# Designs tried in a protein design run: designed miniproteins, single chains, continued (4). Part 106

Each design is a single chain, and the fold is of that chain. pLDDT is the mean over its residues in the fold that is shown.

## One batch from the design tools (miniprotein)

Design m15678
Fold by ESMFold2-Fast:
Structure m15678 (fold): chain A 115 residues (1-115)
Amino acid sequence: SLLSHPLVQRALLTLAQDAALRTTVEQLFNDAQTAYSSGDTTSFLNSLADIYQLILDSMRKNSAQLSEGLSAEQYVAGYLEVIGVIEDLTLRTPSPLELSSHLALAESIVSTLKS
């Protein structure tokens, strides 16, 4: 899963230390939940894509620190997994089951940031 990648885990820990970024992710997640409940698929997908974009931006900005001690394969796998989720949210229309799975994954991310 996305959360099993060491690069992703480190990026989330870095985001958790930044109170402003953590607040932004929590607000985007609240917006996503509201959109999901109202059937606003476009707003839901956009809010989730923005969360993953913040993770990707954190990975890029902190690449030297976050890649320390990781193999090239671990770095590439984690990086491509985040890009893959963004592409799934932005380049196609997910099914209702896929929308539910995206919501559950975002809930896990926010829970990780709050712990």
Scores: mean pLDDT 86

Design m15679
Fold by ESMFold2-Fast:
Structure m15679 (fold): chain A 65 residues (1-65)
Amino acid sequence: DQAAVQQQIDDLKAVLTPDQQAAVDRAVATDGVSPQTYQDIVLAVAQSRGQLTPAAVAVMRRNLA
């Protein structure tokens, strides 16, 4: 369900920095909305220059459970 994956992406974006949010928007524009795109975004954010916040980790953990 694309709507469910979009909600997961939106929940993640709400806890990210502006630079990380821009990277998420580019990934969605390139690859579309899918569970694979969500996983690719999570990995890209984790590899970014910023440390993940506890809020971001909690959202990612919930969505992978």
Scores: mean pLDDT 69

Design m15680
Fold by ESMFold2-Fast:
Structure m15680 (fold): chain A 65 residues (1-65)
Amino acid sequence: MIKVTATYGDAKAVATVTEDSITVDSTGPTQQQKDKASQLAYGKALEELFKKREEEEKEKKEELE
């Protein structure tokens, strides 16, 4: 299980990655900050997944999200 956290301003998001699912939970004072934190956490989670897939498929250094 991979768990990553991201913050944006006063908002915080936690993305939990399992072998089959990704769950994101966010908290914060504004919708914009929660959305940004969630996107950052999700991006971090995807990056962790891509690290495992890198040996399988070649992914350019750009376009990692």
Scores: mean pLDDT 72

Design m15681
Fold by ESMFold2-Fast:
Structure m15681 (fold): chain A 69 residues (1-69)
Amino acid sequence: ATAEEAIALYEQGKIEEALELAAKLDEKERQKFIDYVQKKEPLLSREAIELAIEGRDEEALRIYVENLS
């Protein structure tokens, strides 16, 4: 699997499928996906995106809200 495949799922609105695929990527491809998501969602931290990829959506949302303050 590649970052481009995860990005395509994200762009289709298949966010959960994109995150599940990103979790299976190697470090280099995973970082490409995180870079893309952060460019689209600049208020979302890299840490929050990483937690979402790990299936920790509640913690990712909490970090996102804290960074908005």
Scores: mean pLDDT 72

Design m15682
Fold by ESMFold2-Fast:
Structure m15682 (fold): chain A 81 residues (1-81)
Amino acid sequence: RVKENLEYLKSKDPSVLLTLLRTYLEGLELDPNDIASLVAAYELVTEEPIPASEVLAFTKEIDVEALKERLRERIAELEKE
């Protein structure tokens, strides 16, 4: 399901992906502990779903600043297309 969703998002207009990436980046800057935004942002950037069993460990150990930097990098790449 999550893998199919990521493939679907990538197959759509790049402007939709850009909007989602910007929205999650803004959300994380407002609340870095928003689990839903952390998971969604990571899955969009890595294009790999996080197994439900790993979500708790992921949210405890994630480097939010590194994730935000990856979001900014991906946004910059898409803006050049």
Scores: mean pLDDT 70

Design m15683
Fold by ESMFold2-Fast:
Structure m15683 (fold): chain A 73 residues (1-73)
Amino acid sequence: SEKEKFRKEMLKMMEEGVERIEIILFVMDFLGVSKEEKEEFLKLYENSSIPENREKLLKFEEELYKKLEEKLS
């Protein structure tokens, strides 16, 4: 199952201490997030020292994980 492969790879990445950004990019790829949306996320991430951008980043991650839960259900 594609879902089982995703869960196993996710767990492996977490156990190996892969950087949070790489895990998020892996989730985006699994969800079929567009290259354009991925680039916008990376721009926010690179400028996450700005409070407004950090808030947008957190909301983006929240929506991303909500979509992930829906796909894995």
Scores: mean pLDDT 82

Design m15684
Fold by ESMFold2-Fast:
Structure m15684 (fold): chain A 73 residues (1-73)
Amino acid sequence: MSKEERKELFDKYLEKVKTLSPEERAALQRQADADKSEEAFIESLAIGVYDIQEAVDNAIKREEERRKLRELE
């Protein structure tokens, strides 16, 4: 993905994020903080631009998976 493509994707993502509730935005922020991967970040932007609710659902699912992994440790 080029720098220009990433910026355009991010700008579209931000417009969709403005339509979310504070709780949904918090879930997306927690996912971003936990992932810390450039690839995961780009993937979440692409999903969010296409379907922001799917991005929120994925964030919640990742939180559940992290919780389960801690129980297995």
Scores: mean pLDDT 70

Design m15685
Fold by ESMFold2-Fast:
Structure m15685 (fold): chain A 81 residues (1-81)
Amino acid sequence: MEVTAVVSLKKVAPVDSPLARDTASQGVERQLAESLLNEGSLTVVGDEEEVRATVDRLLRAASVRPDISEIEVEWFYPGPL
């Protein structure tokens, strides 16, 4: 099932956040983290399990970042509940 998750950063450190400079994360994770910091929110679309895993990974990465204090996640499922 395709789902959409919107991850929003409510409190972050000023420019040059450690997350933005994190070279440990590569590929999609790095781009997602950069988009999240640049936009203040990130929209992830894909298979439910894939999106959930991506969001979990982002939340875990963010929760260990001292410059990110508050994150909000909104889940949108296609079709009925």
Scores: mean pLDDT 62

Design m15686
Fold by ESMFold2-Fast:
Structure m15686 (fold): chain A 69 residues (1-69)
Amino acid sequence: GAANGQAGIDLGTRGKELGEKGGNEVAAGAGQQGIVLGQTGLDTGDDAMARAGEGAGSAGLEMGEFSLK
């Protein structure tokens, strides 16, 4: 739903930021994917895209945080 799409954007934005700061291109890429898929889910109402965005954004955030430890 819309909450999943927004979560993909929010988590993906943070994951991308932390991945870039930590030099982790995989985390930054996952964060970017979370933003793109989350936004697409919001724009189209595609629940599967919104959920994929949340998953990708969450993975980017976790990897980005790990990169700073």
Scores: mean pLDDT 82

Design m15687
Fold by ESMFold2-Fast:
Structure m15687 (fold): chain A 67 residues (1-67)
Amino acid sequence: SSMEQQEIEETLARLLAAADRVVAWWKETGKIKTDEEEAALREELYATARRLARQTVDGRRAARAEG
């Protein structure tokens, strides 16, 4: 069992939830107006979230006291 993989998955879940909140806020503020723009933004943010989740596991050594 890799706790490492589980930490990546938990971090990813949190980052995806944050991405969804950003998308909702951009819709509310008129920064995105169409379902297509929403989907494109979500795709980019989700891709970023997946990269950050991996980097967070590597970086936990440095960021151990932050949270």
Scores: mean pLDDT 76

Design m15688
Fold by ESMFold2-Fast:
Structure m15688 (fold): chain A 58 residues (1-58)
Amino acid sequence: MRSQLDKGIDDGINQITAAVSLLSSKLSGNKKAEETAKKLAAQGKYVDALKKADEIIK
């Protein structure tokens, strides 16, 4: 049970970290957008968070 949760958490954290890194690189002036992506990732919607980060970066 816990190892399954750990896997999901690990993947989620990696997605969040990637989103935050991308946001930091491209959005140094866009803290609101960065915070929004983090919120989505924290809710377990890391796919949505990555999509948001990609849209904002573009």
Scores: mean pLDDT 62

Design m15689
Fold by ESMFold2-Fast:
Structure m15689 (fold): chain A 94 residues (1-94)
Amino acid sequence: SAPSAVQQLVAQAKALLDEAEAALKAGDYETARRKFVEAARLLAEAANQLGDQAALARVEELTVLGLTAIDRRDEARFLAIVREMKALGDQLAA
């Protein structure tokens, strides 16, 4: 009944992604960036614990795309990247 280490990392990452989304919608780009980077780090750790090199590469790609979207103030693109990161987290936790 206790969640695995990977499931705990994914749950924490998803909470941080929700916080990043809320910060971005509030116009707090610095908090959005910080929370997004923290979430990406936890997803990368989950992928590493599973030995999933494809998932790790995808986290790295989505991190670059998400940071670029924040820099460009592209809310729609950032929200799409957050959605993809959450979906990847769900796959890792399965």
Scores: mean pLDDT 90

Design m15690
Fold by ESMFold2-Fast:
Structure m15690 (fold): chain A 85 residues (1-85)
Amino acid sequence: MAAELARKGLEAALAGDYETAARLLEEAASQVEGELKEMALEAARAARDGDPRAVPLAASTLVRLLNQEGRGAEAFEVLLEAARH
């Protein structure tokens, strides 16, 4: 599912594995349409460029995907974790 791919992408970005993060975020983007696809692709591009913005962009993408899937409690946990760091 797109949210699980985005979660793994965020985990990879947090670990500094930007190549894996980019690949996983591109896979997540392939499963969604519209604004969510553009968000996931923007996060993937940041990761491919080694841009530290890849982490907050991946977190934002994950939050939006979890909310779309009705997983608002998990989305809130991701937002709190991102705000802590």
Scores: mean pLDDT 82

Design m15691
Fold by ESMFold2-Fast:
Structure m15691 (fold): chain A 100 residues (1-100)
Amino acid sequence: SEARKLAEELRKKIDQFVEENYEPLKERITKEAEKLGIKPFSDEQIRNYLRFIVDVAVSGFPEFVSEETLKAMEKIAEIFKELGLEDFAKQVENLIKKYK
């Protein structure tokens, strides 16, 4: 189906985004974990965490965006801000603005 093909293309884009952004995000997440006094994340944990966040952000971008999808994207932007990932938060906010 077309939906399956789109999901597969989005998955590929998510993989590319994770690989392109892994190193800078790893450093930022590690610093934030240190500030929060939690145990350092392993490389695998950081990559998995990034992938899940990106999956939610990217796979939720249909041709027409529902109000529920917009609210989910707003929450993802807040999570990025909470983690000190301002650049990623801004990217999500810019995309939300495009659909407003």
Scores: mean pLDDT 64

Design m15692
Fold by ESMFold2-Fast:
Structure m15692 (fold): chain A 70 residues (1-70)
Amino acid sequence: SEEELRELAEALLPEADELERELTRQVITQGLSPEEARARFEERVRALLRERGLSEAQADEAIRLMRELA
């Protein structure tokens, strides 16, 4: 349900926030492109969601909700 996806998005928000902070640091300090940082973020978050048994559509919705919450 959307409520279950929102709960999962909220539970993953601290991990997603830490990943975003690390990738932003790499953009600033190591010359990682913003495009590559975005791709790495999406890949890591999708892998985490799929490991939890979510479909591609559910993973997309959870990522959208995480962006809304952040």
Scores: mean pLDDT 76

Design m15693
Fold by ESMFold2-Fast:
Structure m15693 (fold): chain A 67 residues (1-67)
Amino acid sequence: SAIEEAAREYRREVLEELLAERLGASTTQAGVKLYLEDPEGVRAKVDEAVAEARRRAEEFREQLLAS
């Protein structure tokens, strides 16, 4: 449905924003360097960003259904 498609796209946008913000990597080279220096820290930040994006997307979906 349109609501489900909107929620999926919103989740993707939020995830991209959170990863850019929390990893602080503006280039592929910077991202690789961060991962090589602290792979566990990068994985933890990615996992947290994924969970946060899913939570926000579900809230967004519920808001659309409640309107």
Scores: mean pLDDT 76

Design m15694
Fold by ESMFold2-Fast:
Structure m15694 (fold): chain A 92 residues (1-92)
Amino acid sequence: EEEEVLAEVRELEPRFRHVGTTPRGIDLQEVEPSVPRDQPLQPGDRWARRYVSPDGTRRVIYERVLPNGTVERWVVEFDADGRVVSVRPLEL
């Protein structure tokens, strides 16, 4: 399942768009959700937010809705060279 999540996050890489920068200089980038933010989640919906640190390291928070309506959240961390460091599930 970690391999599946990593593959899905990698598929989304070209779709990230800059949405803001934190006071500490971390860039925030997001993949637009399949539905507007004010609507209920639907099976198959996916979201991702990427945090890019000044040193080039990256953290992606990935959220997906399974066919049964269950929401899963994952964190994927990359080093400055774009190599995966960790893939971990997050509790919602």
Scores: mean pLDDT 74

Design m15695
Fold by ESMFold2-Fast:
Structure m15695 (fold): chain A 90 residues (1-90)
Amino acid sequence: MSPVDRADAIADAAREALNRGASPEEVREEIERTARELGDTVVRLEIDPEHGVAIAEVRGPDGELRIVVAVADGGTLPAERAERIRDEAL
């Protein structure tokens, strides 16, 4: 599985948890569990349930860092946060 595919899987797990109204703690547990199952390490995790957003920085077994962004249905990623993520990821 590629680093991008693993990041997408983690984002999907987080988005599903956010969509079902899971608590921030449950969203964190889903992200950490999914990352662990895929061999990734969660380096940083930010959960914003008010905006329906979860952001994780993960490190794969190859040492590559990826920013994972999950936005719930009807959620909004603030513009300033989106800009910072683009700058950090690329």
Scores: mean pLDDT 76

Design m15696
Fold by ESMFold2-Fast:
Structure m15696 (fold): chain A 83 residues (1-83)
Amino acid sequence: SPADRLRAEMARLEQEVADAVRNNASLDDLQALRDRFVALGNEIRAAAKSEKDPKTAYELNLDALVVGGLILVVDARIAQLEA
């Protein structure tokens, strides 16, 4: 399902953030990760709007909030490196 695909992509990006932090990723790498999270958040919100099952739509909206939180984490790290 689209929801399963989006959740798998979230798991991959979460792992990439963990790897980026562990390996002291560059500013450019963190900005690229941020762009990918923004794109994923937009896809999840679009999927939630088109979803006919209220439970699945609710779960997708929760996934979008999780992605938003991960963007804030990446933004905080970018801000530290730009200072």
Scores: mean pLDDT 84

Design m15697
Fold by ESMFold2-Fast:
Structure m15697 (fold): chain A 94 residues (1-94)
Amino acid sequence: GGIDELIAAAEAANADPRRLRLGMEIVEALKKLRLPEPGTIFSGLFGYLTGVKGWSPGEAVERSRRLTAGAFVASLEEGGLDVERVVESYKKAA
């Protein structure tokens, strides 16, 4: 349950380099729009990896960045949304 299931879903999405790229693009678009969700997810994942799993901060930064991207893609796919179209819409708004 909880964060381990989120990590598993994010890793599954990130296994496809195209989905990882789309996830990175939506995260950057959401940040430009000053939406809090990317920062909140990143902070939660970083805190879990460093505080619970014992990862060093240096190892956890890039992993948390990638997992945040995958979490957004997995969430959009679970909602039955076209990830590429959603990413394009947010990029146009940013």
Scores: mean pLDDT 87

Design m15698
Fold by ESMFold2-Fast:
Structure m15698 (fold): chain A 68 residues (1-68)
Amino acid sequence: GASQLEALAAWLQREYGLSAAQARGAAEAVLTLARTDPELAAQLLMKEYGLSREQAEAVIARALELLE
C-alpha cells in the first residue's frame, strides 16, 4: 500500500542516497516485483537506479519484510 511505498522510498533515500523521485520509482518497482520476479526487480535496481547486486538484494529483502 501507500504506507509501504513511502517507508521503502524513505529507506532508499537514507541508505543509498537516491533522490525522492528515484526512491519512489525504485520502491514502486520492487514492491510490484519482489514476490513474483525478484531477479527482474534486482536487474531494474542495478540498471535503472545504479545499485550493486548486494544493495539490490538488500532492497528486495526489505520490501518482502514490509509486505508481510
Scores: mean pLDDT 85

Design m15699
Fold by ESMFold2-Fast:
Structure m15699 (fold): chain A 96 residues (1-96)
Amino acid sequence: MKREEAEKIAKEAAELAREKFKEVLESFGVPLDHPTVKKLLEEVEKRTYEEVLKKALEMLEAGKSLEEVREEARKIAERIAEEAVERANLLFSAGW
């Protein structure tokens, strides 16, 4: 079913974005259990899931292949992770 496949792809993309952002936070030596870090990780996961789910459903309804949908999902996940890294860098620079 298109919805089930879209939800699966969205979950995979959300996990990818979270993992990429987590890796950057770990490289900064930031404790992952910090409340601000937990909130940022949750925001990245939620944003990626919502954007990918919407896009995946639109693409599948338009007759795009699962491969094309996964490629677009990966691109969205990478963009959101990069935006989160920039946001984290600003917060760290501001004395968070």
Scores: mean pLDDT 82

Design m15700
Fold by ESMFold2-Fast:
Structure m15700 (fold): chain A 63 residues (1-63)
Amino acid sequence: SEHLGKGEQYKKLGEEAIKAKDYKTSITYYRQAMRHYLKANDSVGYFEALKKYEEALQKLFKS
């Protein structure tokens, strides 16, 4: 579905932002991924994106 594809795309962008140590941007991308996975009824994708979002928040607060 369109929402599944966008969820995957935003998750990838979030991962690239993490590699660049741009945690603020990664948080924004993971939020977008979660929204799209939720609309796609992909609970697995949603919870994976949520976990990465929480990890990014922890990195942001420790930077």
Scores: mean pLDDT 86

Design m15701
Fold by ESMFold2-Fast:
Structure m15701 (fold): chain A 77 residues (1-77)
Amino acid sequence: AMKFKAEGDGGGVGEVDGASRESALEAGRKIAESGGTRVTMTSEKGGVGSARVESVDEEGAANAVSLAGAGAHAKGG
């Protein structure tokens, strides 16, 4: 599975394994804690995707991570 770096505009950073919902939730939690409203995902191949955090909670941030990750994956491979 492709690996990603997740970065929130509030400064929260995490690593996401594209096969793992747990890693997306953990990155989402860190992004929500930092007050981020947008997530940027960078794939190991250099593809970049971004998504707005629809809800300022852990689940909303995790959904943004997953959506941005899909965009980064599509551009990286």
Scores: mean pLDDT 73

Design m15702
Fold by ESMFold2-Fast:
Structure m15702 (fold): chain A 87 residues (1-87)
Amino acid sequence: SMDEVFEEVKKELERIAAEHPEARGYVESVLRTLEALRDAGLTPEQAIAALKAIKRQIENDPRLSPEVKARLIEVLDKAIEKLKELQ
């Protein structure tokens, strides 16, 4: 369900942000996107597009360590795949 996807993603992202405060802005952007989808402000297709845009920003941010990038991207990729299955 969307609620299960949201709670698991939130749990994983909040852990990353607690360990790596520099990731907080990206974590907040992902959670806002998923909240907007849950609240019917976005379609699943729009949410997936927004998450892919956030992923591109993470990949291109030279200030994030490779470890932080890999952890964020793994969570985003899992979220995107789960959202595709809910369409």
Scores: mean pLDDT 86

Design m15703
Fold by ESMFold2-Fast:
Parts: C-alpha cells; sequence; structure tokens
Structure m15703 (fold): chain A 70 residues (1-70)
C-alpha cells in the first residue's frame, strides 16, 4: 500500500512539474509576442494553449497526490 502511495506521489509531482514548465513556457511566449509591434495571432493562440495544458496537468497531478495521501 505504501509503495502504491509513493508511485502516485511521484507521478503527481512529475505532472505538476511538467504543468508548471508548460505554463512558464506559454507565459514567456505570450509576453514575447505581446511585446512585438505586430503580434502574430497564431503564436498568441499557441502560447495560450500551452498555459491551459499546463493548468490541466497541475490539477491532475494535485489530484494524484491527494489520492496518495488518503
Amino acid sequence: KEKEAEELRKKGQELIAEGRRLKDLGMALLREESSKENPAIEEITRAIGLVLRGIGLEFEGELLIRKAEE
């Protein structure tokens, strides 16, 4: 049982780390594109997509960690 909880915690932490990485990347791309004189809508859309995906992964990871602590 403890081994299963440890595996869930590890997977949850990995998902949270990946989610944060994607959010940071998306936010950096958004800021870079928004600073341009002629921002590309396609790049802004891509950046927003990365942020949303990152949020989803963080939420999923948090759920796994919570489940491991039960």
Scores: mean pLDDT 83

Design m15704
Fold by ESMFold2-Fast:
Structure m15704 (fold): chain A 87 residues (1-87)
Amino acid sequence: MYEEKVLKSLKNPEIQEFAKKALEEERASMTEKERYLREINDYLLLAWDNGDFGKASRIRDLAIKALNSTLEEQKKLVEEAKKIVDE
């Protein structure tokens, strides 16, 4: 909603097209974000299957955090989830 208002307020068509392309590139990275979320959920399932509900709870919190994170942050959260499982 806010981004759409900013794009519509841009009176220079060249700048508006540049901003649109940047958003399209971000959308194209969604599949990579989905892969990281899947890995975190796989570690959550592994902890749950091992009966370690304490580790499962900690990994679940990382999964929730990853939903609103950048690709770099999600990658770090995947590594953190793996460390929790390996404890």
Scores: mean pLDDT 72

Design m15705
Fold by ESMFold2-Fast:
Structure m15705 (fold): chain A 87 residues (1-87)
Amino acid sequence: PVQKLTPKEVLDYLAEHAEELLERDLALAEELGNVTPEERELLRELARAIRERDIEAAARKLIELGELHGSTEDGRAAAETLLAAAA
């Protein structure tokens, strides 16, 4: 059985693994044409911020990613969720 992770445990997991998982997933997405260069750079910066546990930087990158997709409200909501989980 898979145990339910707390928000803290999810953040710890992402901090330890986000950059490596993102690089692998981005390589596949680029091959399939699903990611732009600008999106890739923002996702890399997001993963780095999470790895460094710089939650404020990670939140800013989520907002920028939302703006890139024309989904500013979604990006802001994701940033607020991340900040709340880290509090």
Scores: mean pLDDT 68

Design m15706
Fold by ESMFold2-Fast:
Structure m15706 (fold): chain A 69 residues (1-69)
Amino acid sequence: SDAWKQELLALLSKEPSLEEVAKRLAATDLRSQEDLAAWLQREFGLSRAEARRLASDPEAAVRALLELV
C-alpha cells in the first residue's frame, strides 16, 4: 500500500513552492518508508536520522521541505 506516499503527495500539492518536489516524488519508484527516507537524504542532503523521522511524519516533512526550497 502506497498510503504513506499518497498522504505526503496530497500535503505537498497544497504548497505551490513544493510543486516540483511533488512531481519528483510522484515519478520516483519507492517501495517503502525506508526508500522515502533514502530519497529525502539524497535529494535534500538530510541526515539519515532526520530523513527517517520525516519519512514517517508527512506533516513534519512538508514543514521541513518548505524551509529547504
Scores: mean pLDDT 81

Design m15707
Fold by ESMFold2-Fast:
Structure m15707 (fold): chain A 59 residues (1-59)
Amino acid sequence: MKYKVVRAEESAALQKAGLKDGDVLTRKELAERLEKATGAPGELLLDIAEKEGIVERIE
């Protein structure tokens, strides 16, 4: 399962993780990168970003 970043500017967590619009990562990679950058649970941050349309689920 992969996610595409579509609105990095709307997420301080994604910006702190160095993610940019058009980046494609697996769920594991995205969650680990968000957790490392913020210290918050990456799976929770990913689920919030998906719900808010900041990242889109692809493949």
Scores: mean pLDDT 84

Design m15708
Fold by ESMFold2-Fast:
Structure m15708 (fold): chain A 60 residues (1-60)
Amino acid sequence: ATIDEILDLVRTGQITVSEAITELKNYSDTLEGSENEKALKYTARVLEVIGIDEDLRLSA
């Protein structure tokens, strides 16, 4: 799966932010280089924002 696909799963509520971060760590184990590290760090921050929105939805 791509980083974007994992992000979409969090946004649609199919997985949690924590689960998505775990998926990204597993994905990064197959990758090398600083560019991959930067991409994962960026995506993790975006997932945190989506997680806040999801938490508000669940708390309603």
Scores: mean pLDDT 63

Design m15709
Fold by ESMFold2-Fast:
Structure m15709 (fold): chain A 103 residues (1-103)
Amino acid sequence: SAAFERALALMDEVLALIGEIRDRAVAQGDPDLALEAGILEGLARISIAIGRLTRDAVFLAEQAGRFAREARRLARRLGDPALAARADALLARIEALLAELRA
């Protein structure tokens, strides 16, 4: 399904954003934020695995939205407005896909 591949690509972009937040938290000496980002990355990988097994585009898109919102929260705590803006842009794309899938 084209919709499934789009949801998967958005999840991969969210996963990459979480990884960047983790790496910057490590570089800034914030071990608590780095740990929280690492846990979030692990949970996102589990959601991708479930999505690949079920081929459920709606599930993957909903998970992408959830993880993008958490990434935005972590980016704001990190004090990185560029990473927060990337999370907002991903959320807009995810919400557009969900609206299309629910139409």
Scores: mean pLDDT 90

Design m15710
Fold by ESMFold2-Fast:
Structure m15710 (fold): chain A 90 residues (1-90)
Amino acid sequence: MDKQTLLDQLRALGKDDIADEAEKRGMSLEDLLELNLLAVQNLLDKEIVELILNGEREKAKELVEKKIYENMNEEEKKEYEKRLELRAKE
């Protein structure tokens, strides 16, 4: 998949402003794939976009995980916290 195809997919998802900014900044294929995946999941807010556009991928990932966690139900939150505790003990 080329960069133009990913930009066109972002525009098809109604994310024209994000696609235009990503194209202007010459974003990598990997960054465009991430933006596209987040757009499909409706997780692409302004703060997450700015972090990805600035190459702050780890901070963007942390913010995405926080957004997912905040939208989880009680059972999903408990499972997520158990997974984090298991990782911290390894």
Scores: mean pLDDT 75

Design m15711
Fold by ESMFold2-Fast:
Structure m15711 (fold): chain A 67 residues (1-67)
Amino acid sequence: GPLSDEQAKAAVEGIKAAVASGSRAALLTAVHHGQELLDTHGADMSPELRAAAEEALAEARRALEAL
């Protein structure tokens, strides 16, 4: 079914929490789930939520590479 704005916001906050944790396992999970979210639902998201998700995913990837 379609992704709700609440679910999209929760996913973005989950990615940000993984970045704040510094946990490699949390970051790996966040990167995979964030990419899957954008690939599956990116077109159905508002431009603001999509941009927030893309920014959070980019931060998670940078944090993972820095470990």
Scores: mean pLDDT 82

Design m15712
Fold by ESMFold2-Fast:
Order: structure tokens, then C-alpha cells, then sequence
Structure m15712 (fold): chain A 69 residues (1-69)
């Protein structure tokens, strides 16, 4: 779905901004929590490919946030 693509893109954008030092870990965590809540509501409607891409993007961001804590 279009919403899945938007969520994935925003997670990838947060990862890039956090790596560049353009946002704080606290800001990244807050925005990620909001995106994760949105993803949870559509989780059962995702294709296998969309789910894989979402989990890949989320894993990279979460690992980066946890490393910075």
C-alpha cells in the first residue's frame, strides 16, 4: 500500500538524519514510535516484500538508536 511505502521511506529518512547528526536520538525514537504504531495497524495487510523492506528499515534504525543510548 501507499501508506507502507511512506512509512518505510520515513524510517529510512530518520536513519540518514540520525547518522548525519541532524536529529537527536530522542527525536528519532519519538518519530519511530509513531511510525511503528502506524505500521502495526496495517501489518496484516502488507505484502511479503513490503514486510521484508519494513523490517529491514526498522531494524537498521532501531539498532542505531540502541547503540547511541
Amino acid sequence: SKEAEEIIERIEELTEKLKAGEISVEEAQKEYDELAARAAKIYDKLTSEQLRRLLEAATELVELIEEAK
Scores: mean pLDDT 83

Design m15713
Fold by ESMFold2-Fast:
Structure m15713 (fold): chain A 85 residues (1-85)
Amino acid sequence: MKALEEQMRKEAEEVTERLEKEIRELAKKHNLSEDMTNKFIESARQTIESNLEIAIKNKMSLEQFRKMLKLTRDSILASLERFLK
């Protein structure tokens, strides 16, 4: 149980860090304000944190959690890319 929870937290952190960098790079390329960029990052972090808590509470498998993280990341980046068009 604890090892699975630790792995989930580690993977959530890795996805969050990568997503933050991707958001910042995309925002800089399109001259988005720092305030707006920070709001997108805050929203992304909150979503991933919420998913992690739900996964731990419901004893999700690592496979299910990874699927959820991938869908969440893809959705956030797609939304941002459309906004920055």
Scores: mean pLDDT 84

